# Designed miniproteins, single chains, continued (4), part 36

Each design is a single chain, and the fold is of that chain. pLDDT is the mean over its residues in the fold that is shown.

## One batch from the design tools (miniprotein)

Design m13226
Fold by ESMFold2-Fast:
Structure m13226 (fold): chain A 67 residues (1-67)
Amino acid sequence: EKEKRKQLQLLVNREIGLRLRLIGAEIDMELYKEGKITKEQYEKVLADAERDRKSLEEIEKQIENLK
């Protein structure tokens, strides 16, 4: 159980990091709507957010499997 708890804590920490990055992406998308970032920056934000969303889904599945 202690090893399972350590693995769960590591995965939860990664989940939190990915959720924070996705919140940052939402802020950047709003900045694009206000004309404060370039289209190139916006497209990079979208690509990074899509990657991070997929990683989050994988981590959430791993967390569920450890319960």
Scores: mean pLDDT 83

Design m13227
Fold by ESMFold2-Fast:
Structure m13227 (fold): chain A 81 residues (1-81)
Amino acid sequence: SAAKLAELDAVMAEVAAAIRAGDMARAVQLIEQLLNSEPELPEAEKQRLIAAARAALDDPEALERVAMQVYVRLRELIDKA
């Protein structure tokens, strides 16, 4: 839905701002919140993406790549619904 896409875009903008500010823990928390809010995301895939975000806590570039992967996947699920 348009409302879900707008919410995803808003949270992803906050993730990007947190990474730029060096607040890596906040960025990971927001990514986990997004993943946990999507009921159509398979549990195994959700846990893999959460693990990837946590593993990138000390690497802003890696966390940005994980955030983009999360965005693409969640947008795909929203567009399919």
Scores: mean pLDDT 86

Design m13228
Fold by ESMFold2-Fast:
Structure m13228 (fold): chain A 83 residues (1-83)
Amino acid sequence: MSPEEILKKLEELFKKALEAKTDEEKRKLILEAMELMLETFPEDEFLKELYEKILKSKDVEEQLKLFTEAAQHFGQKLVEEQN
């Protein structure tokens, strides 16, 4: 996938996660987005650490905060790769 396609897909998943009506749907979307980030940068220790924290958490609010941190980090990396 192109960097633009990856960013668009992540933005869509992020919006869906924020708008989701159930905690189960939010968790599913967060995990899907995290997996996409890790497929793009499999050697990223920061993304791996956040993914592990999300998997261990039972609190969807904490999972959303960790996901926001991961998305910000990923977006910056993806922009640098295009330049």
Scores: mean pLDDT 79

Design m13229
Fold by ESMFold2-Fast:
Structure m13229 (fold): chain A 96 residues (1-96)
Amino acid sequence: LEELFEKTLEAIKNNDTEGFAKYLVEFYEELKKKNLSDEELLKVLKEKVKEFIETAEKNNAGPVIIEKLKELLKILETKDIEKVEKFFEQLKGSLE
């Protein structure tokens, strides 16, 4: 998880939209493999997404990365795990 978190941050800093999508999806998939409740999963993911947004804004990342992170944060605020899953399915689809 830490390595994928760092790779996602680096992609954000470099405005690497494809790397960002890839590593964020991989981060979510690895996070799902942990024995966490839906509530714990959403809490961890929300904290990490907030850090990604702060990094994106500090490094003047392009609008695609910032908009996707803000979209994800809005979905996480709903606490609807199915909407979160759908977001990551769509993000993964953009890479294939």
Scores: mean pLDDT 81

Design m13230
Fold by ESMFold2-Fast:
Structure m13230 (fold): chain A 109 residues (1-109)
Amino acid sequence: MEERYRRVIDKLLARIEQIDPEVAERVKKFVEEYIKKGDLRKAVQVAALGYIVAEARATGGEVRFDLPPEDQRIVGEALDPEMLARLERLFREGKSVDEILEEIEKYVK
C-alpha cells in the first residue's frame, strides 16, 4: 500500500510541475507535510486535487487523468466525488487558484 501511494504521489507531482510550476510548489509543500505525518492517503488526495487544479487552469476546465489504471484506482479511492464537483463549481464561478487551493487544504485537514 505505502509504496503504491508514494509512486502515485511522485507521478502526480511530476505532472503538476509540467503543467503549472506555481501550483506544483504549493501542492508539494502540503504533500510533504502529510508524508512526514505518515498520512499517505491524504498526501495522495492533496496531490490529486492539485493535479485537477493545474489541469483545469491549463485547459479552461477540462480534467483528464493520464495515469495507468492501477494508479487511477488509488486516486479514485482517495478522492471524494463531492469535492470534485465543488472544484468544478469554483472554477466556473471564477475563483482564483489561491482560493481553490485554500479550499482543498480545508477539505483534507
Scores: mean pLDDT 75

Design m13231
Fold by ESMFold2-Fast:
Structure m13231 (fold): chain A 64 residues (1-64)
Amino acid sequence: SAEELIEKGRKAIAALEEALANKDRTVLLNGIREAEEILPELKKVDPELGEELERKIREAKQAL
């Protein structure tokens, strides 16, 4: 469970980075939604990874 959540967090960060590079608004919006859904639990399991994901969500929102 914790391992799976950390993997999802890393995948979410990678997806947001790719969406930001491609400037794909639809992919960014979907990526933000998925990332926000896992963020609270990710922060409890891996605070550093959670902070990184939160920062990527903010960057993605600024790019919209």
Scores: mean pLDDT 85

Design m13232
Fold by ESMFold2-Fast:
Structure m13232 (fold): chain A 106 residues (1-106)
Amino acid sequence: MEALKQLVAGILGVPVESLTEEKFEEYLASLEEKTRQYLEVVARYLARASALLAAGAWDDAAQQELAEELLRELAKIRGIEIKPDGFSEEEAEEIVSEAEEELRKA
């Protein structure tokens, strides 16, 4: 949740300390539901990446696990069935492209 507030502050070009709860909630309420869901997923990914970096645990395995979790969460927002064997590179690129397009609306 703190990570989502930091991400929103960055999008708005303000220091996170200057982003009041009222402005934060108003901004989130102004977004399409899908755009908000994508922002929440990306914020959680960034928070986990930061925590792993701080713990000295940011290795190739951790990066792979986070990337796979990110793709699954983005696929859920899109309403795509998650395959047991994961996604093809083409499917992953489509999921990421749709997420990037929605995030551009934020």
Scores: mean pLDDT 74

Design m13233
Fold by ESMFold2-Fast:
Formats: C-alpha cells, sequence, structure tokens
Structure m13233 (fold): chain A 74 residues (1-74)
C-alpha cells in the first residue's frame, strides 16, 4: 500500500500534468484563432477547448481520488 506521502506526490504529479495540458491546449487555441480561416478555425478551437476541459476534469478527479485515499490511509 502506498504511503500518504506517496499518494500526495502522485496527486501533485497529476495536477502538474493537468496544468501542462491546459497550457498546451491554450497555445493550440491561440494558434488556430490566428489563422485567416474564419469559422472553421473557430470550430477547431472549440473542439480543442472541449477536449482540454474533458482531460482536465479526468486528471483532477484522479488527483482528488488519490488525495482522498491519502487521508483514508492516514
Amino acid sequence: MLTPEELRARAAELRKQRDDYALKGTGEVNRLLKEDKGEESEKKAQKVIDDMAAKSTELQREADRLEAEARRVE
């Protein structure tokens, strides 16, 4: 069984991955919106935003679960 310290370290790693993924997605959205392609670029940007929201939620839930487990083991 993982120690509370190890569980919190894993939760922190997942939060870092979430933040890194959000930064990467923001960069992609900005790139798409700078293209002279109007509505199609907006649709692609919206898809990136939706994908980012889904992945961020997934990583946050996993991190929250690990932190809850750390409290339970402690």
Scores: mean pLDDT 78

Design m13234
Fold by ESMFold2-Fast:
Structure m13234 (fold): chain A 70 residues (1-70)
Amino acid sequence: MLSPEQEALLLEASALIEEGGVLAAEQGDEAALRRLGELALELVEAVEARDLAGMRAVLERIRALLAELR
């Protein structure tokens, strides 16, 4: 089972991936859509490994990409 902190990070990252997908699609940014897909896979890998630091690192990269799209 995920810890409450891991669940909170997963929910935040998932919401940001959805927002980023909408923004990238509106801009026609296929490279950003591809990067979001790669980050989503890395997030799944960190969750499976129960790697809290890895989950935080992926979330930070998602936030950085979203800042580029905003």
Scores: mean pLDDT 82

Design m13235
Fold by ESMFold2-Fast:
Structure m13235 (fold): chain A 75 residues (1-75)
Amino acid sequence: SLVEELERFLERVKEILEELKKEKDPIRKQFLLGMMHLILGVGKWLLSKEPDARGEEILKEIEELIREAERIVNS
């Protein structure tokens, strides 16, 4: 289902954030952040085709994780 796909995206974004917290290479930090934004973009596109309240909740959680990642990259 769409929700199951978005939940897999959320888990992947969580994994990338944990990698980002340990990463010291500024180029790789930007790459990891870019991957998170790509996943969010695909999730938003999927949800635009099949609106779902749980899907909206998952995207909000992904957006919050990306805000945390941006704080780490910009420190």
Scores: mean pLDDT 90

Design m13236
Fold by ESMFold2-Fast:
Structure m13236 (fold): chain A 69 residues (1-69)
Amino acid sequence: MSPATRARAREAVRRGILERGYRELDLAALARETGVSQATVSRIAREEERRIEEEVGEPLAAAVAAAQA
């Protein structure tokens, strides 16, 4: 896919994760919006979720995990 299409998909996914969380993403709607396949959106969502966790830092991620029992 084009670099511009990939960048738009990544931005839309990142926004969706910040607004709803990665598990609540409507992958079909994001695929339709960005012009990429649902499988590609799913892969980008997984990559961005991991990246956001790393940016926020391990202590916060561990605290969130612990809070879920």
Scores: mean pLDDT 70

Design m13237
Fold by ESMFold2-Fast:
Structure m13237 (fold): chain A 81 residues (1-81)
Amino acid sequence: SKKLEELIEKGKEAIENQDLKAVEEVVKKLASLVPEEGLDKVIEAFDELLEYAKEVKASKEVILTIEVGLGILQISVAASK
């Protein structure tokens, strides 16, 4: 999806710049795409951002923001069963 690709690119730029607020915005926008794109694709996008953040040795706050966002999605899915 072009929307997912654009958000992943924006997220990688925010991570590179250590812009915590921009990372938070990307995480929120990715989560909002679950009804449109499906949970699996959104989780894949979070995983790609998390791997990138670890690869570039981003701050602990940036990494934690992505991990918390992913965790909330996973809990939401488990709770819906």
Scores: mean pLDDT 83

Design m13238
Fold by ESMFold2-Fast:
Structure m13238 (fold): chain A 68 residues (1-68)
Amino acid sequence: SMITETVEELDRMIREAEREGLHEAAEEIRRLRVETRRRMSGAKTDEEKEKIRDEALEEARRILEEAR
């Protein structure tokens, strides 16, 4: 499912942050993952889910880039 795929991508970014010693960034992405899963589960359309996914992945990338 799109939710599962999104959570798996965020988990990959969390592991990347942890490997780089960016523990605060990893924790921020963990919080983002919880919120994203909640928002996607409440979404009524695939288009809404895709928008939430895209926003979450962009935010996670921003968190990682700012921490580096």
Scores: mean pLDDT 87

Design m13239
Fold by ESMFold2-Fast:
Structure m13239 (fold): chain A 59 residues (1-59)
Amino acid sequence: MEKERRIGAVLAEVFANPDRDWTVDELAERAGLSKEEFEELFQRLTGMSPEDFLKLLKA
């Protein structure tokens, strides 16, 4: 679906710039979704919250 492709594109951008101080709000906006929609879809696709994903990137 288009929303899933948008999340994939955002993830690719994050992996290209891992040292950037990403926020969940910024990721949702770049995906063209509300924060609530982004969090639900992200967890459904990845099995983790966007907050946990960003913590993992910094670990």
Scores: mean pLDDT 79

Design m13240
Fold by ESMFold2-Fast:
Structure m13240 (fold): chain A 72 residues (1-72)
Amino acid sequence: MEFTLEEVQRALDATPEIPPELKADALEVASQGPLTVEEIARRIAEKYGLPEGVRKTIERILRDAFREAGLL
């Protein structure tokens, strides 16, 4: 399932514990068009050259945020 920028913003607003830098990166990526949580995490990891373990952690954090907002 793909999410719009507005849905990503809603998910991030529901989870104040997420670091501001990760919120900013997720919103920047989501501004490029509707994306899955996996694709958002992948693009953030690719942008910074992050290892697969960190990409999986970002995906988990974002999935938990989307579940908390009732989007997953």
Scores: mean pLDDT 83

Design m13241
Fold by ESMFold2-Fast:
Parts: structure tokens; sequence; C-alpha cells
Structure m13241 (fold): chain A 96 residues (1-96)
């Protein structure tokens, strides 16, 4: 249940990034793409530090897999998603 909530949040983060790119003014799009790519790279790196492979991360993003998380992995993933969501909120306020 708790891991399912984090996987849902991860998917929503990727959906928010796609929506932001789609709704951004053409003149601002290169800047938004650069910031979104930085967030994607940092999110993937953080998930890899938690022990996930690229394949497992992609499966979670597609909703194909809900991992079993240790309490430590859960707290660290939650903190990572909290940080990424806050950065997306700032980016959406700036360009949305």
Amino acid sequence: MKAEELVKRLREIYERMAELIARTEPSQRPAVLAEVQRIRDELRAGLKELGFTDEEIDEMIRGEKIPELTPEQYERMKALLDEVEARLDELEARYG
C-alpha cells in the first residue's frame, strides 16, 4: 500500500513534467526542457542510489511494478519525491 502511493507519485511527477512541456510557450520551451531534464536526471540518480536499476525505475514509471520497500528505502524515496515535487511546483509557477 505505502509503496503503491510512492509509485503513483512518481508516475504523477512524470505526467506533470510532460504537461508542463506541452503547455509552455514556444519561446520558453528550451529553458523548460533543460530544467525538466535536470529534474529527470536527479530523480533517476536518486532512485539508483536507493538500489533500483534503470529497468526497475522504467517499470515503476509505466505502472508495471510496485517494489517491496524496506522502511529506510520508503523514507528516502518519499524524501526524494517531496524534493522533486517542490521543484516542479516552482517550475510550474515560473513557466505555467
Scores: mean pLDDT 85

Design m13242
Fold by ESMFold2-Fast:
Structure m13242 (fold): chain A 57 residues (1-57)
Amino acid sequence: AKAPLPTFTAEEEALAQQLADHFGISLDLARQAVFAGKQLGLTTVQQLEQFVKKVVL
């Protein structure tokens, strides 16, 4: 990332926590995935799960 992660909304933090719990990854990595997914227009947990599975794992 070219800039620090922005302040996350409660929904974005919930998505990051859900990804961290589901994939067994760190919360920081899940937050990075949420940030990257947001830049790509991914707005649902299902889209973010596919993104993490394809790109991060």
Scores: mean pLDDT 72

Design m13243
Fold by ESMFold2-Fast:
Structure m13243 (fold): chain A 100 residues (1-100)
Amino acid sequence: MEGIEALSTMGLLVLEGKFDEARRILEAVRPTLSPEEQALLDEAFEKMEELAKNGDKEGILEVMREAIRRLVAYLKEKGEITDEQAERILAGIDRGLERL
């Protein structure tokens, strides 16, 4: 859950132009993440920051959605979450992102 919550929070902060705060969230959760999760969150953050500099809100939301889908798939493959938990997380994120 930590990686998914961090990614969602980072995306919202990036949409507000709060890049330093988004980076602090990433660094705070980094010790709880696997190397694969760290690489995924780093890639997502870099892409969202670049899109934010261009004013591409839709691009930021798509990067966040794709990164969360990839992270959920990774956690499911590792047995850290169930199929039912994965479905609920993805449905919740889709609803949340549509409100932004």
Scores: mean pLDDT 79

Design m13244
Fold by ESMFold2-Fast:
Structure m13244 (fold): chain A 79 residues (1-79)
Amino acid sequence: SSIEEVEEQLKKALELAEKAFDVPPEEARPLVEEGQKLFEEVKEKLKAGKAMLPEVQEKLKKAEEELKKIKEEVEKRLA
């Protein structure tokens, strides 16, 4: 289903970003950027397809919050 596909893509985006914590700081930012790029691609695809069901919106919000936290933690380490 479209909801299952969204869940899989969001999980991949988060997994890529989370890998930033397991690598040297100089390699962390590209992983976060790749994860965010995948998240934005999923978000734009859903907007274009008008597949913004409440369940999908909830999954997007959770993934966005998690990505934001990962990015903030990585940027603090690089600052």
Scores: mean pLDDT 77

Design m13245
Fold by ESMFold2-Fast:
Structure m13245 (fold): chain A 57 residues (1-57)
Amino acid sequence: SDEEIGRFANELLKKMEAGEITSAEAGEALKEKFGIEVPDDATAEEIEHAVVRHILA
């Protein structure tokens, strides 16, 4: 669901901000769980845009 995707993405972004995971790891998790394609070197903003685009599709 859109709510689950948003919640999961928000948790990944928080972990990136805390230095617990890399952007590549966050992108892989989103791809594995929801099929959201994210560039390997994506910024937090690019990850947010990918999630929003997926939800709106």
Scores: mean pLDDT 80

Design m13246
Fold by ESMFold2-Fast:
Order: structure tokens, then C-alpha cells, then sequence
Structure m13246 (fold): chain A 61 residues (1-61)
């Protein structure tokens, strides 16, 4: 896969790991990073739900 897609997937995986560990702030940051990378890839439909999830997690942290 291209480098941006790999980085987006890694950011998402790191965010999921942080969420499972109960680190809501790191999870929110990871999902925002993944969303930004998906927007750079021209995939706003992938970015939107990740951004919404990050906003929800920030409201809890």
C-alpha cells in the first residue's frame, strides 16, 4: 500500500489500542490523526466517522 494509507491504518490501530487501554485522550488524538490522513488520501467518507469518534472521546476525557 502507499505510505499515507499505511500511516492512516497505523494511526487508527494505535487509537484502538489506546481506547482498549482506557486512554481516551490518546485514542482521540489517534483517531484525529487517522481522519486527517484519510482526508489527504481523498477519502472524506472514512475521515468523518473517525473525527466524530475523536470528538466523542474528547468529551469524556
Amino acid sequence: MDELLRQAQEAGAAAVAALRAGDLKSAAEGFRRAADLYEQLGQPWQARPLRELADALESKA
Scores: mean pLDDT 81

Design m13247
Fold by ESMFold2-Fast:
Structure m13247 (fold): chain A 94 residues (1-94)
Amino acid sequence: MEELREETERLIKKIKELGGSEKTAENVRKIGEEAEKNPSVVEEVTEEFRRGVEAAERGLHELGLPKYIVLSVAGVWAMGASATVLIEERRKEK
């Protein structure tokens, strides 16, 4: 749970540094909050957020990619986390 909160804030900070919108940051926070309510997905979402941050750092610093491309890469990992939460919520609703 603490790790999920830390990785959520790290990804939000990285998105903002790359010029991402407040709406994008709020969506990531919302995904993290929903994951906290679903213990079965906490570890997977935490890992996806962590990999998103690592991929963004590597793209920016090692590959010299433009910020908008790096932001897109981070967004892909955030969408993966969102899908994981949505699938688990749908499974529990039944």
Scores: mean pLDDT 72

Design m13248
Fold by ESMFold2-Fast:
Structure m13248 (fold): chain A 82 residues (1-82)
Amino acid sequence: LDEAIDKIIEAYVETSMEKKLEDLTDEQIEAMKESILENSEDAKELIEKGEVANNMSPEEIIEKIAEILGVDPEVIRKVLEA
């Protein structure tokens, strides 16, 4: 989980902010981690329910996770491809 969150933050910073993690303050990184962790509980619940929802495509699951975490769907896609 922590590794996945770190990859999401890295991908978000690189793709959405066009920066490196080293360009951010510790306070900014911590705020992003807290936001993702807080929303990750909702993401876990959706993933568990997603296994029961026979009509959801992988793309729809990615979009819902991205919406809950407040990140671009492309960031989630990159994390899953890694």
Scores: mean pLDDT 63

Design m13249
Fold by ESMFold2-Fast:
Structure m13249 (fold): chain A 80 residues (1-80)
Amino acid sequence: MEETRKTMEKSIEVMIEAYTEMFRLGLEAGLDPEALKARIIEQLVKQVRRMSKILGLSEEETEEYIREAVRRLEEAAREL
């Protein structure tokens, strides 16, 4: 349990860093902020679900990690 949690948390950290940078670059390229944010969140959710399946997590655990990941991404995006 602890090892799986740490692996998932680290994966989410890496995803947040990558998607936050992608959001910043998209804003610099003149893309619509709200549409770009929605698309990035969609991709983040998709990646979290895929990682959860690889790690054998339950749907309930997957939903919790998705909620955490989206919250962290929105927090990081507010800094931009």
Scores: mean pLDDT 83

Design m13250
Fold by ESMFold2-Fast:
Structure m13250 (fold): chain A 84 residues (1-84)
Amino acid sequence: MMEEERRKKIEELKEIYKKAGRPVPSEEELEKYIEIEEKMLNAKSNEEMLKEASKIKDPTLATAAALIAIGEEIDRKLEEERKR
C-alpha cells in the first residue's frame, strides 16, 4: 500500500500549504520530499535527521518539512494530555 499511503501524505502536505496560504508544490516535488521525510523520521539521531534534511534543496519543501515536524510534535503533546 505504498502508493495510496504516499497519496494520503501528499494530500496532507497540500492542506498544510493551503492553511499557510502558500502555493502548493508539484506532485513530483512532494513525492521526493516524502521519500526524504521517511528517512528523517527513521533517523536515530538529530545529526542523521539533519543530514537527510540537507537533501531537500527546495526551500518550499524544507518549509513543509518544518511544518510536518511541528504538527507531529503537537499531536504527541495532545495525545499525552488526552491520557490524563
Scores: mean pLDDT 67

Design m13251
Fold by ESMFold2-Fast:
Formats: sequence, C-alpha cells, structure tokens
Structure m13251 (fold): chain A 86 residues (1-86)
Amino acid sequence: MTAAELEHARRLGLRMALLALVLGERAGADQAEIDRARELLPGLAAEAGVSLEEVERLLKEIRALDDEEIARLAAELRAEAAALAA
C-alpha cells in the first residue's frame, strides 16, 4: 500500500464513521451510544490527518443531507471500501 492509498483508506474510515454516527442519530440510538461514538472521532481524525474543525464541518454537511442523499453517500463509501479491499 502506498502512502497515498493509506491516507485515502484512513480518510474513508473517518467518513464512514461520521456517516454511521448520523445514521445512528436518525435511527434513534441512545445519547450515551452517540456520545461513545463521538469520543472516537479525535483519534480517527488524527490518523486521517484531519483537524477537529474539519470533522465538525463534515459532520454538519452529512447531517444536512436528506434520506436519498444519505443513501447515495452510503453507496459511494461502500463502493470505495470494496475497491480498497479488492
């Protein structure tokens, strides 16, 4: 794996974690479960080379999406993950 492929994989992992957090919020997950998921974000951001300000911006963008846009984003991230695993 190249340095660029590793960076892409880490950023993909962060985006997937943010999407999972928003999907959990929409599915009515307990606040304690949401809080535990949020506690993981600083570590994921550091590994991906992304600032916490950028994480909050991305999270806000994902939260602003409607259900169809969320479904498209989920399909896109799943396709990217499958391509990296191949």
Scores: mean pLDDT 81

Design m13252
Fold by ESMFold2-Fast:
Structure m13252 (fold): chain A 68 residues (1-68)
Amino acid sequence: MSPAQQLGAPAEGEVAVYDPETKEWFRVPRSKIEGVLGVAELPGARAPALVVEIDGKEYLMAPADELP
């Protein structure tokens, strides 16, 4: 089971993001994403993730089509 699946499907307006430092998944409102910095490989994902900035820190956002 992927870490994203442990959080369940994101609600409308929310996305699942992965913190590579803590190795934890979080649900955040899309409005908290300050910008998209690029693309990176997400551990356990079938496709590359977007690198996003939240509160000055980088997180990995899984593609919507890869989330349950």
Scores: mean pLDDT 65

Design m13253
Fold by ESMFold2-Fast:
Structure m13253 (fold): chain A 92 residues (1-92)
Amino acid sequence: MKELEIDTSPEAVKRAQEILDLAKEKTVEAARKLAEYTNDPSSYVQIAAAKAVADLVPYLPKEEARELLRLVMTSPNPVAVLIAATTYAAEF
């Protein structure tokens, strides 16, 4: 079985907690901050941010949601890009 290396440093854990807190705000400003985390050095933070942005799409104005999903699609993480692309296809 493959051993998974998990970045569970205190810094990555704090950023993951910030993502959870921002996702609860359900605002365009919070979603924009979440989209920026898709460029975080931690792959786990990148994926968590992409999922949080996708979950917020139904609560955002359509134009802002579309722009934010396109921003997530520029992530270096292919899983984050896949989350954004599948959400875009489902919502638009």
Scores: mean pLDDT 76

Design m13254
Fold by ESMFold2-Fast:
Structure m13254 (fold): chain A 82 residues (1-82)
Amino acid sequence: MEEEARKLIETADPEKAREAAEELNAAPPSQLPAVLAKYEPEVAAYAITLLSPEKARLLAPLFEEPKTVEEFAYKLALEQRP
């Protein structure tokens, strides 16, 4: 799963991922599903890894399907090994 998530993230456009991360950081929790829906799953996953652990944590309840790439990226962002 982790390797698959990393590969998917690598296919994402870095500029789009950065744009998505900025929108997610600026959005209130109620708007996060709408922001995520604007982007391809790989872009959303990459953007999640660019978020602060606090912001990434707000995304977990919004995933409809458990163990999606986005959910795994969210967990990776939270764990951010020092």
Scores: mean pLDDT 64

Design m13255
Fold by ESMFold2-Fast:
Structure m13255 (fold): chain A 59 residues (1-59)
Amino acid sequence: SKLDAAGQLAARETEAGQTGEGLERATEGAKKVALSMGVEASDEEAREAAIRGAEALGL
């Protein structure tokens, strides 16, 4: 999905899988990227997408 793509992009840039601060930044990044793609995501949805993105990237 567009949200999953946004989560993966944010995770790559913020090291979402390595630190709690990285996950917080990735969550905000995923929300912003998703909005640019026309998707309004909740904090929970963006956080889950960032976690899945980090896992997909092996972070």
Scores: mean pLDDT 73

Design m13256
Fold by ESMFold2-Fast:
Structure m13256 (fold): chain A 83 residues (1-83)
Amino acid sequence: SMDDERKLLKARIFLLTGSGSVLVAQRSRNPDLAIRNVQSALDDAHQAKRLAEQVGDQKLVKKAEEVIKEAQKVLQATQAALS
C-alpha cells in the first residue's frame, strides 16, 4: 500500500540519519558530542525498527537492530572512558 511505502521510505531515512550519527560519535574526540550523537542514533534506529516492523520488512528490522547495537557499544565505551 502507499502507506506502507511511506513508512518504508521514512524508516530508510531514519536508518541513514542514525547510521550517520553513529559515525560522528565514533569519530568524535568530544565525549559530550559523542553521547548526543549516540542518543540521536538510538532514537532514529528505534523509529526505523518500529516502522519496519509495522510493514513486516524483516531485512530493514535487522538493519535497524545493527545500528542500535553499534550505538549502544559506542555509548558504553564513551561512558566507561568518563568514569
Scores: mean pLDDT 89

Design m13257
Fold by ESMFold2-Fast:
Structure m13257 (fold): chain A 84 residues (1-84)
Amino acid sequence: MEEKEREEKIEKLTEEMLKEIADTYGEEVAKKLEPLIKEAARLYVEVKEPIEELGPENLSPEMKEKVLRTLELIKEIAKIIEEA
């Protein structure tokens, strides 16, 4: 339930972040970051609920991998921004 609201929130956050990046660093940087930001936002939303309910240590291995993937994507985004 509320899957549509979650998807819309992810899209809005992604669009807002990409607009700020395009305004600050240019459209080329925003285009490079679009798939990374969208994926990171999706993963973050997916892991936030289980973390809040169970705590980080009690997450399934699958959810722990999603947390690590989210951190990896954030690092990649930061590197692209720094090189802009």
Scores: mean pLDDT 76

Design m13258
Fold by ESMFold2-Fast:
Structure m13258 (fold): chain A 61 residues (1-61)
Amino acid sequence: MSKEEAEKRIKEALENIPKLTDERVRKATLVGLYFWAEKRGDEELKEKYKPIYEEWVKEGT
């Protein structure tokens, strides 16, 4: 995915987070934000969601 598409995905995910009621789906979206932030090169956003990513990996493995 291109950097432009990654930025669009981050924006879409952020807009949808308050509408999510399923905790698992919300966590998956936040983990997605970590990966999209990494591709975008947004270190602040990446660090913000890194703990959720690490928790997700521990819970999912």
Scores: mean pLDDT 71

Design m13259
Fold by ESMFold2-Fast:
Structure m13259 (fold): chain A 87 residues (1-87)
Amino acid sequence: AEEKAKEILKEKLGIKDEELENAKKEFKKNIEEVIKNLRERGKEEEAEAVEKAYKNGDYLTGIALVVATQTEDEETIKELIEIVKKK
């Protein structure tokens, strides 16, 4: 699960391993705002998946989902939601 999210973050954002720790901290700090923004956009399934990933400590999957929704990458969104649902 986290390995797939890490690949997506590296490919889509060019994030290096050193930057992933900072991205996790920002995600944890802003999680309520992230969920609210997704719901305001009518992205309820994505919001649920991000919340579940956060609850499971899977911050990289949560971050990857947010990036995929911002870039309107429907295939990546669907794949990440399925990964979250299986845990």
Scores: mean pLDDT 78

Design m13260
Fold by ESMFold2-Fast:
Structure m13260 (fold): chain A 65 residues (1-65)
Amino acid sequence: SLKEEIERDLDRAVERALQAMKENGEEAGFRTLAADLRDLMEKYGLSTEEAIELTRRAVRRLRAA
């Protein structure tokens, strides 16, 4: 489903951000996350409210890691 595809892409974005943080520091990680989230927002045509929720979920997962 679309929901499952978005969830999978979100997980990948967080994993890539964590890897970028490990290799090049926190700022590089956040830049990687921001770029990936922007791509997901465009790919899925997300509304402003959906984009905010996606961002909140990404940040929550990143902090939990």
Scores: mean pLDDT 85

Design m13261
Fold by ESMFold2-Fast:
Structure m13261 (fold): chain A 87 residues (1-87)
Amino acid sequence: MSDAELEGLKKLLSQILSPEEFEVANEILEEARKLDKEGKSPEEVLKEALKRIEEKYKEGKLSDRAKKILEDLFRDAAEAEKKRQEE
């Protein structure tokens, strides 16, 4: 994911999530970006992101809608990157 793609996603999420949910989403996105830059596989980045989403959801910091949006977003990103590496 490029820096421009990350900023585009943050802008979109800021419009559809509450401010509190957006702070959680931003934290998870920045952590995922750091792992990607450290050379972690798309599968490892996805696994860690999904773990953080579940933890924040269990803490009551994410709604059902926000959880689904973030899980779908990270899964789609991981599949796109995996296909790029296989093709």
Scores: mean pLDDT 78

